# Designed miniproteins, single chains, continued (2): the designs that were tried, part 59

Each design is a single chain, and the fold is of that chain. pLDDT is the mean over its residues in the fold that is shown.

## One batch from the design tools (miniprotein)

Design m6033
Fold by ESMFold2-Fast:
Structure m6033 (fold): chain A 57 residues (1-57)
Amino acid sequence: SSAFQKQVEEQKRRVKEMLEEAEKEPDVSRAAALYLIAIGEEIDLDLQIEKFKQQQA
């Protein structure tokens, strides 16, 4: 659905912003935490997309 596509686009944008923040973060520990959070959000998003596709099959 178009609503789901919009949600996915917005979540991808947020992940991209977190990764950009992590890359600019001078504190290595904070940068690592931001990368881990962003990766977790990407995995969650991919799982949501797969679940949606499975329900459409």
Scores: mean pLDDT 82

Design m6034
Fold by ESMFold2-Fast:
Structure m6034 (fold): chain A 73 residues (1-73)
Amino acid sequence: DEVEELLKKLEKIPFDELVEYLSKNLKPDEADRLLAKAIELGMETDRDGALLMLVGLEKGEEAMEKAAELLKE
């Protein structure tokens, strides 16, 4: 499962590095869209939000739904 493997890799990265990567690689419109989707999926922490946004950037918004389910476990 590529989404599960991606999350496993991202969980090893410090939160500040995740935020820096998102800041450098997301355009403002993409950031707004992915943040809105993370909020809709009920992100519980800022870290979970960053992980969901990164999954959305790399794998698309449909992959964010699966990632949100995995993060709630």
Scores: mean pLDDT 80

Design m6035
Fold by ESMFold2-Fast:
Structure m6035 (fold): chain A 90 residues (1-90)
Amino acid sequence: MSEEEIKEETLEKIKKIIEEALKKLKENKDTYSVEEMAKIAREAILKIEKIFEEARPYLSEEQREELMEEIDKLIKEFEKEVEKLIKENE
């Protein structure tokens, strides 16, 4: 696989993890405690970090930096959505 393909597949996997986590949180917001919601968010972030670590050795410095910036943006947006859901249930 090319470095570009590895980067693209990595981002697709990360986006899927975020989408699945957000869907689960939104569908179960009335059932989950704030602590349970935070746990689900943390588990998603840990999965994202693991996927990035697995891809890291196969990427150039430039592509690694670009991927990290995109991942950081996605995580930040995810955390904002989670905080909004938690706040709405307080």
Scores: mean pLDDT 82

Design m6036
Fold by ESMFold2-Fast:
Formats: sequence, structure tokens, C-alpha cells
Structure m6036 (fold): chain A 82 residues (1-82)
Amino acid sequence: SPEEEIQRFVELFKPLMTPEQQEILEELAKLELRLTEKVRRGEAPSEEELAELREVRKKFLAAIEEILKSQGRTDVEAVVAP
């Protein structure tokens, strides 16, 4: 599920993140979960909620790129890979 995928991704990257980067990922995870639960209950997300999700996803991708640049891809791969 999207919630499980984003949560696992957040957990894998958290040890390599600044507190600010962790906050972005937690915000994304909470938005994904909230919107998915809303849809599951038969409530449609608003266009504003979907736009916010899109913008937070862009921030998330930017945070991952910053981690890869600051921590080095070897360090990130060491945490993500088994």
C-alpha cells in the first residue's frame, strides 16, 4: 500500500536525515495516510488537498536528492540495502 511504502522509505532514510528532512518525510507520510483513509471512508479529497500532496511529494524528492548529495550514495545504499 502507499502508506506502507512511504513509511518504509521514511524509516530507511531517517538515520541519514537532518531533523528538517525528517519533518518533510513525516509530513508526506501523514498526508498520504490521511488522504487514503478519507478515500477509504468514501470521502473525495479536494483539489487543494491533492495539490498539497503533489507539492509535498516534490519536497520529499528534493530532500532525498539532498541526502544523496550530503551523505553520499554509498552511505544511503548501505542503510537501504540489506
Scores: mean pLDDT 70

Design m6037
Fold by ESMFold2-Fast:
Structure m6037 (fold): chain A 72 residues (1-72)
Amino acid sequence: SKEEIIEEIEKFLRSLGFSDEEIERIVETLRTLPLEDLEEILKFMEELGENLTLVDLESEIAMLLLRRHLKV
């Protein structure tokens, strides 16, 4: 489910040392995204692994939001 993917993303971010405040802010945004976009974010995060930065994640989320906004 959508919530299960969000929980997996949250767990991954905690394992990388992201702060609780940053994780909460990210999760709030992720709850606005459809399942398909969440699956793309999780795949992106898994591909970067330990090299994932906050900027990388925020950029990916912004690109997905932009693609959704441009959809007729």
Scores: mean pLDDT 80

Design m6038
Fold by ESMFold2-Fast:
Structure m6038 (fold): chain A 107 residues (1-107)
Amino acid sequence: SSMAAAEARIDEILSRYRHVISDETLEKLRETAIRLLEEGADPEVVLRALETFLDMLLTKNTDYLFFGTVAREMGYEVVEIMLEFAKETGAEEFIEALELGVKLAKK
């Protein structure tokens, strides 16, 4: 099924980070991504948001101008899903920067 294919891609992405990001955080990201897909989110947007959010966690990037750039280059919907990931994982340090990025991206 389309859902099973998307879940396999989520698991493949998360597996790349298993040595540097906690299992608890990866599990919450997986659950959130699957929930968003079940709610009708575009799989390509969810997957792009997941990869970008994981990179942000590794680089500890809280620059709101960076998130404005992500929104311009990748689309506003990517930053909105990244904000959802930050809220669900308790990544408080990124929430303010992502909220400002979302605000800058809105037309």
Scores: mean pLDDT 81

Design m6039
Fold by ESMFold2-Fast:
Structure m6039 (fold): chain A 60 residues (1-60)
Amino acid sequence: GPSDEELDRAAALLGVATIASTAKDPEVRQKALDEAERLIDAGEYEKAIQTAKELVDKSE
C-alpha cells in the first residue's frame, strides 16, 4: 500500500486543491496551485497548505 510519505503528499495535494477552489479569481487559484506544488515537490507539505491559504486570503 502507499507509504506514510505518499499519504502525507496526497493529503497536502488535496488540501491545497480544496483551498485553491475557494478563490473567486482563476488567476489567484492557479497561482496558489503553482506555488504550493513547488513546496510539495520540496517535501514542505505544511508550508504548501499555509502558502495556498495566504494567497487566497490576500486576494479577497
Scores: mean pLDDT 82

Design m6040
Fold by ESMFold2-Fast:
Structure m6040 (fold): chain A 55 residues (1-55)
Amino acid sequence: RELQLKAVFPNVPEEKREELYEKLENGEIPIEKWRQIVSIPRERAEEWRALLETL
């Protein structure tokens, strides 16, 4: 499970991966939003907070 979550959201904090994965499986996150989330580098992880607020 954890390895699969890391593969789908490699730069997302571990505690947020499960929530985002569930949203992705339910179709709540469009592919474009998912690509934006995974393209944010780990050192700029705080930028995901603003991106998640628009989901």
Scores: mean pLDDT 65

Design m6041
Fold by ESMFold2-Fast:
Structure m6041 (fold): chain A 72 residues (1-72)
Amino acid sequence: SDLEEFGYAIATLLRNPSNRKAQETLEKYIKKLGLSDDQVNAAMQAVVEALQQGKSISEAAEVAAEKLKELL
């Protein structure tokens, strides 16, 4: 889903901040989904927490998608 692809881009950027493709994907989905700064920050926090709990990038992406569904 678009929300999972967005979450995956966040998780990828947190592991490698210089990943240009992940940056472009993040910007694309912020515009496509009409996300506010608060929604983007909430998704980022969810990804950070999931990764700190030892979850994979794919699992962190699912957590971010679930968080955004609650906020939309």
Scores: mean pLDDT 82

Design m6042
Fold by ESMFold2-Fast:
Structure m6042 (fold): chain A 79 residues (1-79)
Amino acid sequence: NAVERARKEVRDFLLSKGVEPEKAEELADIIVEAAQAALNGDSETARKLYDRALELAKEAGVSPEDVGEAFARATEILA
C-alpha cells in the first residue's frame, strides 16, 4: 500500500527532526494528502493542503525546508 508507505516515511522523517509523535502523525496525513492531490493534477487542493501543512509545521517547530523534503518523499513513494 503506497499510501501507508508514504505516511510512515513522512512520519519517521518528522520524528527524526524531533517532532512530537501526535504532531508527526497529523503532519504526515496532510502532507500525503497534498502529494496525492498534486499527482492527481488537483493543484488548488494540493496548494491548500500544503499551506495548511506549513502552518501546522510552524506550530511543531518544523522548517519549511523540512516540509518540502517530506512532500518530495511522499510524492516519490506515491508516483
Scores: mean pLDDT 87

Design m6043
Fold by ESMFold2-Fast:
Structure m6043 (fold): chain A 65 residues (1-65)
Amino acid sequence: SIEEDLNLAMVQIAVAVSREIKSYEVKDGEITITVDPSEEGKKEGEELGERARKITGRKVTVKAE
């Protein structure tokens, strides 16, 4: 839907401007967010991941590397 596409675009923009978020991938209906392994990176990743899950209804995985 247009709403879902706009929400995904907003999440992607948030990833692009964050210093703690390294990458964002959507594959086979699942979202993977890769973050810095720092406490701040994990916190930002979990917050963005929860936001993405709520607005898209997709499975979201946060990976620290």
Scores: mean pLDDT 71

Design m6044
Fold by ESMFold2-Fast:
Formats: sequence, C-alpha cells, structure tokens
Structure m6044 (fold): chain A 72 residues (1-72)
Amino acid sequence: SGAASGEAGAKAAAEGHAAGGAAGVWDTMRLSGPEARKYALKAIQAAARGDAEAAAKYAEMTAVASRKQGSV
C-alpha cells in the first residue's frame, strides 16, 4: 500500500515499482536468473522482518540484476 506525501510520495512510488509492492518482485522471480532471484528473495525476507527500507533497496537491485541478466 502506497501513501502519497510530496517528496516521500514520489520516492515511495518509485520504490513501489522497484519493490514490486505486488507484481514487480513477483514477476522478476518468475523470469529472473539466479542473481536477480537472490535479491528478490532478500527483498521478500526483509519485508517479512518488517524492514520496508531494506526490502525496497533489494527490490531495486533485483530490477537492475534482472535487466542485466535479461541481455544474456
């Protein structure tokens, strides 16, 4: 769930896409290679621990890794 509040709202929206707030991380796990999957799992685990900030960072790493692995 995303709340909107000025600068934080814009950041949260970008992190929502990266964190996948639903589909993003999920889809990456389906179509990603080992490295992207590793970061996706870490994002999910961080969210389960209640660390939303770490979850968002790992989800962003997942997106970057999946793009690089998609080229190969």
Scores: mean pLDDT 59

Design m6045
Fold by ESMFold2-Fast:
Structure m6045 (fold): chain A 85 residues (1-85)
Amino acid sequence: DDELLEKFKAGLLAGLSPEEKEEVRKLIEEIEKLYKAKDIKGLYELKQKFEEEGRYDLALLAGSYIQELLGPTYSMEEREKAINK
């Protein structure tokens, strides 16, 4: 649902300084670039990086785009197998 993803992105940017907004916007654009390329492996690698950095909000966004590409019925194991085949 594009509306839910747009609302989530708006929430990530809310209350940030202009400099912080630019940084987060660039990270969101990187996620969207991988999504448009249907690069599931790249999206998963970026999600893991965000989790390692404690950026769980951005990791959740990346995971949402992975779910859109693989379908909401895919388990974590099925998703991992699909990207690591």
Scores: mean pLDDT 73

Design m6046
Fold by ESMFold2-Fast:
Structure m6046 (fold): chain A 66 residues (1-66)
Amino acid sequence: LSPEERAELDREVDEAFRLMARAIVDRFRSRHSDEEAAKELQEYLEKHADSTTPMVEAAREALAEL
């Protein structure tokens, strides 16, 4: 693949993982109160402070909305 084609493919893959992570976090939030969700999300982020995985990004975004 050319560098341009590879960048496009990597972007598509990253977006798919971000959508999945957001869906997982949204499901978690729907099963918990805002207070419980905020506590669990804060704990998750604290344990993964040095990580930039899609799950960590989705958790930060969800916590910011609470």
Scores: mean pLDDT 79

Design m6047
Fold by ESMFold2-Fast:
Structure m6047 (fold): chain A 62 residues (1-62)
Amino acid sequence: MEILERIYELAKAGRLDEAIQLAKSAMERGEITPEDLYELARRLLKEGHVAGATALTLLASQ
């Protein structure tokens, strides 16, 4: 999904506020699920992007 790729790119670039805002907006519109964010966070963690992974996991858990 294109929106997940955009969130990934923002989180990878350290643009965490933008990644969080986009992810939150997309979840509220029903375009992505918390499960999508957990999977994206898992990918970020494996790639060493700990801050991005943590931010998306916290958002998905709310």
Scores: mean pLDDT 83

Design m6048
Fold by ESMFold2-Fast:
Structure m6048 (fold): chain A 86 residues (1-86)
Amino acid sequence: MREELIRAGAEASRPDLVRALEEMLLSMGFSEEAARAGAEAGAEVAVKRSIEIALNPDNVKERSLAAAEEVWRVATGTARELEARA
């Protein structure tokens, strides 16, 4: 039950995470297609790491910072890869 609630809560935040990341990538000058793909990839990482940290809370601050860096790297990396192919 607790694990199901944690997963449901994290997944419920996904649309808001996608919107926020998409807006940030668009503000950086990425195309709508690249920004959307980057935002979706970043949000997936964010949801996954949030669930992992919530289920096993150890070194939460350090792991949260590492997760934020990973989200940003994946989001911007995915957007840049699509732009390079255009």
Scores: mean pLDDT 84

Design m6049
Fold by ESMFold2-Fast:
Structure m6049 (fold): chain A 83 residues (1-83)
Amino acid sequence: SAAFREAAAERVVRTLSELLPEAFADREALRAAAREVVGTYSDEELRLALPYLRHRGFDTSRGARLAERLQREVYVRVAELRA
Protein backbone atom coordinates (compact mmCIF):
# COMPACT_ATOMS: atom_id res chain seq x y z
CA SER A 1 0.00 0.00 0.00
CA ALA A 2 1.02 3.65 -0.47
CA ALA A 3 0.85 4.25 3.30
CA PHE A 4 3.11 1.25 3.97
CA ARG A 5 5.63 2.40 1.32
CA GLU A 6 5.77 5.92 2.77
CA ALA A 7 6.25 4.45 6.29
CA ALA A 8 9.02 2.18 4.93
CA ALA A 9 10.78 5.16 3.27
CA GLU A 10 10.62 7.19 6.52
CA ARG A 11 12.01 4.20 8.48
CA VAL A 12 14.92 3.96 5.99
CA VAL A 13 15.54 7.74 6.31
CA ARG A 14 15.48 7.59 10.15
CA THR A 15 17.72 4.49 10.34
CA LEU A 16 20.37 5.63 7.83
CA SER A 17 20.53 9.18 9.25
CA GLU A 18 21.13 7.66 12.74
CA LEU A 19 23.73 5.10 11.58
CA LEU A 20 25.63 7.28 9.05
CA PRO A 21 24.78 10.91 9.92
CA GLU A 22 27.64 12.50 7.92
CA ALA A 23 26.97 10.46 4.75
CA PHE A 24 23.24 11.31 4.95
CA ALA A 25 23.42 14.92 6.20
CA ASP A 26 21.36 16.09 3.19
CA ARG A 27 17.95 15.04 4.53
CA GLU A 28 16.10 16.24 1.39
CA ALA A 29 18.30 14.09 -0.88
CA LEU A 30 18.00 11.15 1.58
CA ARG A 31 14.17 11.37 1.60
CA ALA A 32 14.01 11.61 -2.20
CA ALA A 33 16.43 8.66 -2.62
CA ALA A 34 14.59 6.54 -0.01
CA ARG A 35 11.18 7.11 -1.64
CA GLU A 36 12.57 6.31 -5.10
CA VAL A 37 14.44 3.15 -4.01
CA VAL A 38 11.58 1.89 -1.76
CA GLY A 39 9.28 2.38 -4.80
CA THR A 40 11.29 -0.29 -6.69
CA TYR A 41 10.59 -2.93 -3.99
CA SER A 42 7.39 -4.91 -3.40
CA ASP A 43 5.50 -4.67 -0.08
CA GLU A 44 6.62 -8.29 0.64
CA GLU A 45 10.31 -7.45 -0.02
CA LEU A 46 10.03 -4.39 2.26
CA ARG A 47 8.44 -6.48 5.06
CA LEU A 48 11.37 -8.92 4.80
CA ALA A 49 14.05 -6.18 4.61
CA LEU A 50 12.86 -3.67 7.26
CA PRO A 51 13.76 -5.82 10.36
CA TYR A 52 17.36 -6.01 9.06
CA LEU A 53 17.99 -2.26 8.47
CA ARG A 54 20.11 -2.00 11.69
CA HIS A 55 21.69 -5.46 11.31
CA ARG A 56 25.50 -5.25 11.04
CA GLY A 57 26.50 -8.94 11.24
CA PHE A 58 26.88 -11.35 8.31
CA ASP A 59 23.47 -12.89 7.45
CA THR A 60 22.52 -14.76 4.26
CA SER A 61 18.72 -14.63 4.77
CA ARG A 62 16.67 -13.00 2.00
CA GLY A 63 15.62 -10.21 4.38
CA ALA A 64 19.24 -9.37 5.30
CA ARG A 65 20.36 -9.42 1.64
CA LEU A 66 17.40 -7.20 0.63
CA ALA A 67 18.22 -4.74 3.45
CA GLU A 68 21.89 -4.55 2.36
CA ARG A 69 20.89 -4.01 -1.29
CA LEU A 70 18.27 -1.39 -0.37
CA GLN A 71 20.74 0.53 1.83
CA ARG A 72 23.43 0.44 -0.93
CA GLU A 73 20.93 1.64 -3.56
CA VAL A 74 19.86 4.54 -1.29
CA TYR A 75 23.54 5.47 -0.67
CA VAL A 76 24.28 5.49 -4.44
CA ARG A 77 21.10 7.46 -5.23
CA VAL A 78 21.87 10.13 -2.58
CA ALA A 79 25.33 10.58 -4.19
CA GLU A 80 23.71 10.94 -7.65
CA LEU A 81 21.15 13.50 -6.39
CA ARG A 82 23.93 15.57 -4.73
CA ALA A 83 26.20 15.54 -7.84
Scores: mean pLDDT 83

Design m6050
Fold by ESMFold2-Fast:
Structure m6050 (fold): chain A 68 residues (1-68)
Amino acid sequence: MEVLEVSVFRGPDETYLLVYNKNTKTISFRPAEASPTYREIAELVEEQGPLEVTVENGEVKEIKPIEK
């Protein structure tokens, strides 16, 4: 199980997910168009602000808004 903090970075041509893994303390970028799950998360971040996403065995188990 991993806890990720996810925000979005808008590039000129595409939206990217900025993913901070709280367990490893690493940051990565993922293109929103790389998967349907990434697109869904990007849309939720655009609507609700940065999200905390819990992932287990490659599946999203929980999504919560983060206080700004």
Scores: mean pLDDT 77

Design m6051
Fold by ESMFold2-Fast:
Structure m6051 (fold): chain A 77 residues (1-77)
Amino acid sequence: AAPPARVTATVTLDKSPEEVRRAAEAALDRTIPQLPPGVSVGYRVDGNTVTITALAPTREQAQQGVDLAVAALREEV
């Protein structure tokens, strides 16, 4: 079996670290139910920067996961 595809995106927000963390938590809660089967998304917050990582059977599915997570994060700010 091929290893899962990994796609990472970094988003810097013009908000306080506390607001960024709350936005990331809210975005993750909205994103998980929308993910295709086999797609996983994680968030890491460092100050006002959010690193989004998606794992999926294909690179296209991982990119879709990242795109959904980024869109959700932008809606929370």
Scores: mean pLDDT 81

Design m6052
Fold by ESMFold2-Fast:
Structure m6052 (fold): chain A 76 residues (1-76)
Amino acid sequence: SMEETINLALYLAVEGELVLVQHMLDHNPSLPVSVKQSQIDAAGRALELNRDSIPKDKYDKLDAQLQANQQRLDAQ
């Protein structure tokens, strides 16, 4: 349906922000912590803005990925 297509597009957009965060953590160790934190914060804001549009199971998965990225940054 049209609604399902829009909801999938929003999910993929938020997932893309988290993929960027993961890429920065994996491939840019010299990047300042403040820049990595700023990107995690941006991904978190995108997730929150789309809370009601993303199915709960997918939202919980993205939130878990966000929390894992934050914990990984904190361990550096």
Scores: mean pLDDT 81

Design m6053
Fold by ESMFold2-Fast:
Structure m6053 (fold): chain A 117 residues (1-117)
Amino acid sequence: SKEEIEKELEKSEEALRKLYEAIEKTASEEEKKRIIELIREGLRAFEEGDIEKLNEVLDELNELLKKLGIPDEIRVNPARLLEIRKAFDEALIVGLETGDIEEAIKYLREKAKELLK
């Protein structure tokens, strides 16, 4: 529903800002590249229906973020709606590649608006 998508968007926007800030403060450029690679691999595995590969990639990403000292409550994507979850992951890539969190938030909001049409 529209209301559910709006609630998911608010939670996802806050979580995205926190995760982005934590990665920018803790990760080297090489670690940021690896994070982007893992997110892309996860999105691809999801699109291909490769659940085993998806779980493998998510486990590796979580362990990397954990090694950077990022706490569990920041590492977890809070989105329950699949389309918002995917948009969150794609938005994080945008933020990390541009070095601009506001570009990531714009991406997330634009993707959420498509779901409300």
Scores: mean pLDDT 84

Design m6054
Fold by ESMFold2-Fast:
Structure m6054 (fold): chain A 64 residues (1-64)
Amino acid sequence: AMEEETQRARELEAAFAAGDLDAVVKLYPKEEAIRIFEMAAGGAEAAGRPDSAAHYRKLAEELK
């Protein structure tokens, strides 16, 4: 089953819908939160949104 991957995708969608990325950091360990922001940056880049990609990369860097 792909429950863990599906759960993560839904958590990202919920966080984006709520605009509350801080909630993601509180729910996930630091290392996992960094990975989530890196994935969001990659998605934004693929969608042609470099400003959003840069923003998510900064959030990932700040968590280090």
Scores: mean pLDDT 68

Design m6055
Fold by ESMFold2-Fast:
Structure m6055 (fold): chain A 87 residues (1-87)
Amino acid sequence: YINQGQQYYNQGNYGQSIGYYGRALSQNPNNSQAHYLLSQAQRSMNDPNSYVNYGRSYQNQGNNDSATSYYQQGASLGSSVSQQMLS
C-alpha cells in the first residue's frame, strides 16, 4: 500500500495517495512511515490543481461522475486546468 501511495503522490494524485496510505494504516496503525506520508499528502491537497489529477484518475477508471465532480471542485477553487477539463 505504501508503494502504491507513493506512486500516486509522485503523479500529483494526492486523493488516491491518501487512500493507499489510509489502507496501510488500516493494516498497521503504528506504521510511522505511513503517518508521515499521509500528513505530507494531506498538506498537498490544499493545491486546487490537485483536483485535476483526481478527476483524471477517476476518468481513467471509467467513473465519469466522480471525475466531473473533482474537476468542478478544482474549478471552484480557481484551477484554470480544471475549468478547461469541464469544457
Scores: mean pLDDT 69

Design m6056
Fold by ESMFold2-Fast:
Formats: structure tokens, C-alpha cells, sequence
Structure m6056 (fold): chain A 75 residues (1-75)
């Protein structure tokens, strides 16, 4: 069903986000000018972008909120 397809797509994106989090942090935090909080927000933006590309436009507002948090940290 369409609902099952949507749920599996979300689960796959969530799995990629969770499994990719530590390798991403390990790589990005090699730069001493990047904080863990900044790195986590960048990864969250990528996760939300992946969902938006799959057609979950309702995630655009959450992405905006995460982007605003990131912008406040890098000012």
C-alpha cells in the first residue's frame, strides 16, 4: 500500500541518518572550529532534505527551524 511504501521510505532515511551520524560527526569534528551541536544540526538538515526530496513537504517548516538554530550558532 502507499502508506507502507511511505513508512518504509521514512524508515530507510531514518536508518541512514542514525547509522551515518557517528561517521559524519567523526569526520566533521576533525575541524576544531566546528562544534558537535553545529555538526548535529547540519546532519539533521540533510535528513530533512532527504525527506523533502521524497515528497514530505510538511518537513520544510522543521527544516527552517533547524536552519535558524544553526544560523544562530554560527553568527
Amino acid sequence: SEKEKKEKQIENVEKQYKEGKQPFLDEVLKNPNVTKEEAELVLKLRYLDALIELGYKEKEKEKEEVQEKLDELIK
Scores: mean pLDDT 81

Design m6057
Fold by ESMFold2-Fast:
Structure m6057 (fold): chain A 80 residues (1-80)
Amino acid sequence: MSAEEIVALGVEALADPALAALMAAAFDRHGPDDRETLVAITEAWLAETFGERFAALPPGVRRWLAEEVVGAYRRRYLGL
């Protein structure tokens, strides 16, 4: 999979209102600093939503993408 395909998946995820709603609920429940729980929730959602497109990524790339998504929402939550 190309770097462009990974970036495109991340852009599609961040544009999805279902992910925005899930992250809002997760931040309210777990707080912004429970990064491990937030990453696990995000990785599970990406796997369910994108299926094989996400599953085909190496495990390290899947983890990195989930961390980047959480980081983007955490910055927004903190007003950064």
Scores: mean pLDDT 82

Design m6058
Fold by ESMFold2-Fast:
Structure m6058 (fold): chain A 93 residues (1-93)
Amino acid sequence: MEEARKLLEEGKKAFLNGDYETAIRYATKAVELGSGEIKVEALVLLGNALEKLGDYKAAADKYRQAADLLKSLGKDDDAKAAQARADELAAKA
């Protein structure tokens, strides 16, 4: 979990600097190592970075994964918002 949080923080920094490919690499690793809320944030970051690079299908898939995880955490309203975002991104693909 500590490693996942650190990777997520580095990914967020890369994203803010416009380095979306580096953000994708860090966020992907944070998803692999993370669980719960950290994994949700990593999936959202990964989806946002993929959208910035025009990979709408991959971005939609990451938001769907975030929605499923949010649902499992009992965060139904957040899950619905993530699913709506996934549907919007899929429509652009």
Scores: mean pLDDT 88

Design m6059
Fold by ESMFold2-Fast:
Structure m6059 (fold): chain A 84 residues (1-84)
Amino acid sequence: RLAELAAEVREIAKELEELGHETTAKLVLEGAEAALAGDLERAEENLGLLEIERAIARLEGDEKLAELLDKAIDLLRELLRLTA
């Protein structure tokens, strides 16, 4: 359900902020807001940026950041599917 997915996205964003990734957390939250509002273009742009950050995290060996980004991207894609 949308409310549960939105809550999970907020939890991931909070973990990102606690790890010092405030800009990434903001991208996750803005992507979720765009998806919930049906703003497909903005949601897809934020997803693209998060996918780039995930690739960089994996190259740098930041497995925790990469795992959080994997979860955020999957949840945002699910939100987008439900709101499209």
Scores: mean pLDDT 83

Design m6060
Fold by ESMFold2-Fast:
Structure m6060 (fold): chain A 80 residues (1-80)
Amino acid sequence: TPGSKKAGEAGEKEGKKGDARGAVEAASKVAEESETPRSRIGAGISAGLAGIGYGVGKVIGDEKWAAESAAKGAKAGGDL
């Protein structure tokens, strides 16, 4: 969907910079700013998957892994 793709790209970009929280926030911001319900749902899925990657990485205590997992989660949601 258009919203999921945009959220996936925004989240992946921030996650690749090493900012796991920024990846989740970037994807969530795309969902929040989406004007159509379809784009909002798609961006929300991307943000949710980024959040799962961030959460798992935080539990294991590896900030680099958390950022990479958040980026991968955002992209996976964007590619739906």
Scores: mean pLDDT 75

Design m6061
Fold by ESMFold2-Fast:
Structure m6061 (fold): chain A 90 residues (1-90)
Amino acid sequence: SDQYRQQLQRQVQQLDQQLSQATTDSDRAQLYTRRGGVLYRLGRYDDARDDFQQAIDLNPDYRSAWYGLGRVLERQGRTDEAQQYFDRAR
């Protein structure tokens, strides 16, 4: 629904503000992963991919970011690549 999309867009704005204030790699990785998930739900797959990649770059052991990137790649039809990311998320 339009209300649900507006709620998700507001969550992106809140996460943008939190990212601008984050001072640690750990906090940034968590916030990028959260924003990536919201962007994925909005159908903004390229933006979601960028955020999950940033989270992985900051913390390669952050399994939820690997899973999130796999989901984005799957949605983009990049199924073989997605499987590699799902395997890393385990």
Scores: mean pLDDT 89

Design m6062
Fold by ESMFold2-Fast:
Structure m6062 (fold): chain A 71 residues (1-71)
Amino acid sequence: MVRVTAFKPTPLSDEEIRALEAALLAVPGVVAARVEQSPEGTRVTVLAEEEAAEAVVETLRARGFVDIRVE
């Protein structure tokens, strides 16, 4: 299991957060997703199987997330 973290320097609306969570949870091998919002931006943490890590990274990158790390 790996932890994927990412940041976007813009806050998301509640609808955007729900859409993001749904998209992440739709990736096979994703176990949990957390979205945290602050005035500085949006941080995402995803727990997934190792094989799902690349798909999670691509989903986040497609939605404008930067500073993506896999641990």
Scores: mean pLDDT 84

Design m6063
Fold by ESMFold2-Fast:
Structure m6063 (fold): chain A 78 residues (1-78)
Amino acid sequence: AKEEIKKKVKELVEIMRKEANQSGVDAFENEVNSLIEKEDYEELLYKLKIAADVFKANGLEKSAKKAEELAKFVEKVL
């Protein structure tokens, strides 16, 4: 589960960089990886759901979809 979550986070980060060229992507990656290392999956799930909503509001459809897929995957390990 942990390795797969890390892989999916890297995939989301790559999509975020390509879709929006966001300067905050590194900060987001560091924050979510910290939560994975702490195994704080409830906070990770919350963070991913908020990120997906923010991406949708800003028209970042690919980033939103990937964040939702990752959130569903994390929810299965709770």
Scores: mean pLDDT 79

Design m6064
Fold by ESMFold2-Fast:
Structure m6064 (fold): chain A 96 residues (1-96)
Amino acid sequence: LTEEEKRKLINEAEKEAQRLAKEKGLSRTSEKVVLITVRTAVNKALEGMSFEEVKAVALSDVAFHSQLYRLSNRQVVDVKEVVLELVERIYERLKE
C-alpha cells in the first residue's frame, strides 16, 4: 500500500465509524470513543498486527476512554459492539 492508499483507507474507516455510530444511535461522547479507538485500530492493522492483536488493543482502548469520558455500562457495551464490527470490516477490506 502507498502512503496515499493508507491515508484514504484511514479516512474511509473514520467516516464508516462515524456513520455506524450514528445509525446505532450512540451519544456524541460514545461516538468520540468509537472514533478514537478505530483510528488506533486502523493504524495498528496497517502496521501488520493480526486481527486478534488489534481486537485486544481496541477493547483495551474502549475500557480506558470509557472511564475517561465517564460512559455508563450500557454505553460501554454499545461502543464495544460498534468497535468490534468496525475492526472486522477493516480486516475484510485489507484482505480485499
Scores: mean pLDDT 84

Design m6065
Fold by ESMFold2-Fast:
Structure m6065 (fold): chain A 88 residues (1-88)
Amino acid sequence: MLTDDSLVEPPEDLKTFLDLKEEKITVREFKELLEKGLRELVEELLREGRRIISSANGEEVTPENWLDLMTAEDILALLDEALARRLS
């Protein structure tokens, strides 16, 4: 089974999103980079004046509470948007 210290090769889309230079990183490092990247994306969208509302409870998402309010589906939607922005 994969542990936090296991080496993984992230999918190419996620490498692009996170600007990864390494071929393989640890699961822990990958989680940390993903969380940082998503936090920066939320901050960027909020700075642009976008209102992000959680589908789970209808509360407004902030950079401080996004981990508690965002569902996995919401996170995947943000990743798709981030990839589209980076590739454009």
Scores: mean pLDDT 67

Design m6066
Fold by ESMFold2-Fast:
Structure m6066 (fold): chain A 105 residues (1-105)
Amino acid sequence: SRAEDIAILEGLIARYRAAREHLRANPDLSREEIIALLEEIRATLEAARPQLSPALQARLDAVIALMRGLIETLRTLSAEEARRLALAFLDGLIGELEAEVERLR
């Protein structure tokens, strides 16, 4: 399942890069639109989780828990602060998933 794990992670990376570019290209997004984008990302992680190896499932559990906390924090912030925090989170998430792909190769 190494090849299957890689394919799933690469699909998630491509989707999250697109989400990051959408945030960068649209500085006037509302806080609610930013939260909706992160909720969609969390849903894709939750959907991918059961298809991955047990070691990657444990890794994703930590990321999903962090995302739930982040989303609740965003509800208390301005749109500008939410956008900055969401971009920083996506940069970190993409980097972690890319590192996992390289470890599996």
Scores: mean pLDDT 88

Design m6067
Fold by ESMFold2-Fast:
Structure m6067 (fold): chain A 89 residues (1-89)
Amino acid sequence: MKLSLEFKLGEGTFKITVEGENMKEVAEKLGKKLEEELGWKVRIEGDTITITDPLTGKVFEGKLEDIEKLIKELVESTEAHFRELEAAG
């Protein structure tokens, strides 16, 4: 399975692509990348994934089968947050 996300942070474009044998492995690899690059915290328990954005304090929960929707919402939230920071500075 393959999952890709792309979003803009100010003037830059950020891309993450991960591949795995199954959805859980893809989610674990994606979580590692999000933690290393953005400082987000990702936890997987059974069929549930939990992502915490340390900048906003928001927690996103969903099922592994809905991971693409969850990532899309997270990308949109992150883009909005960086846009607000740029507008406030």
Scores: mean pLDDT 71

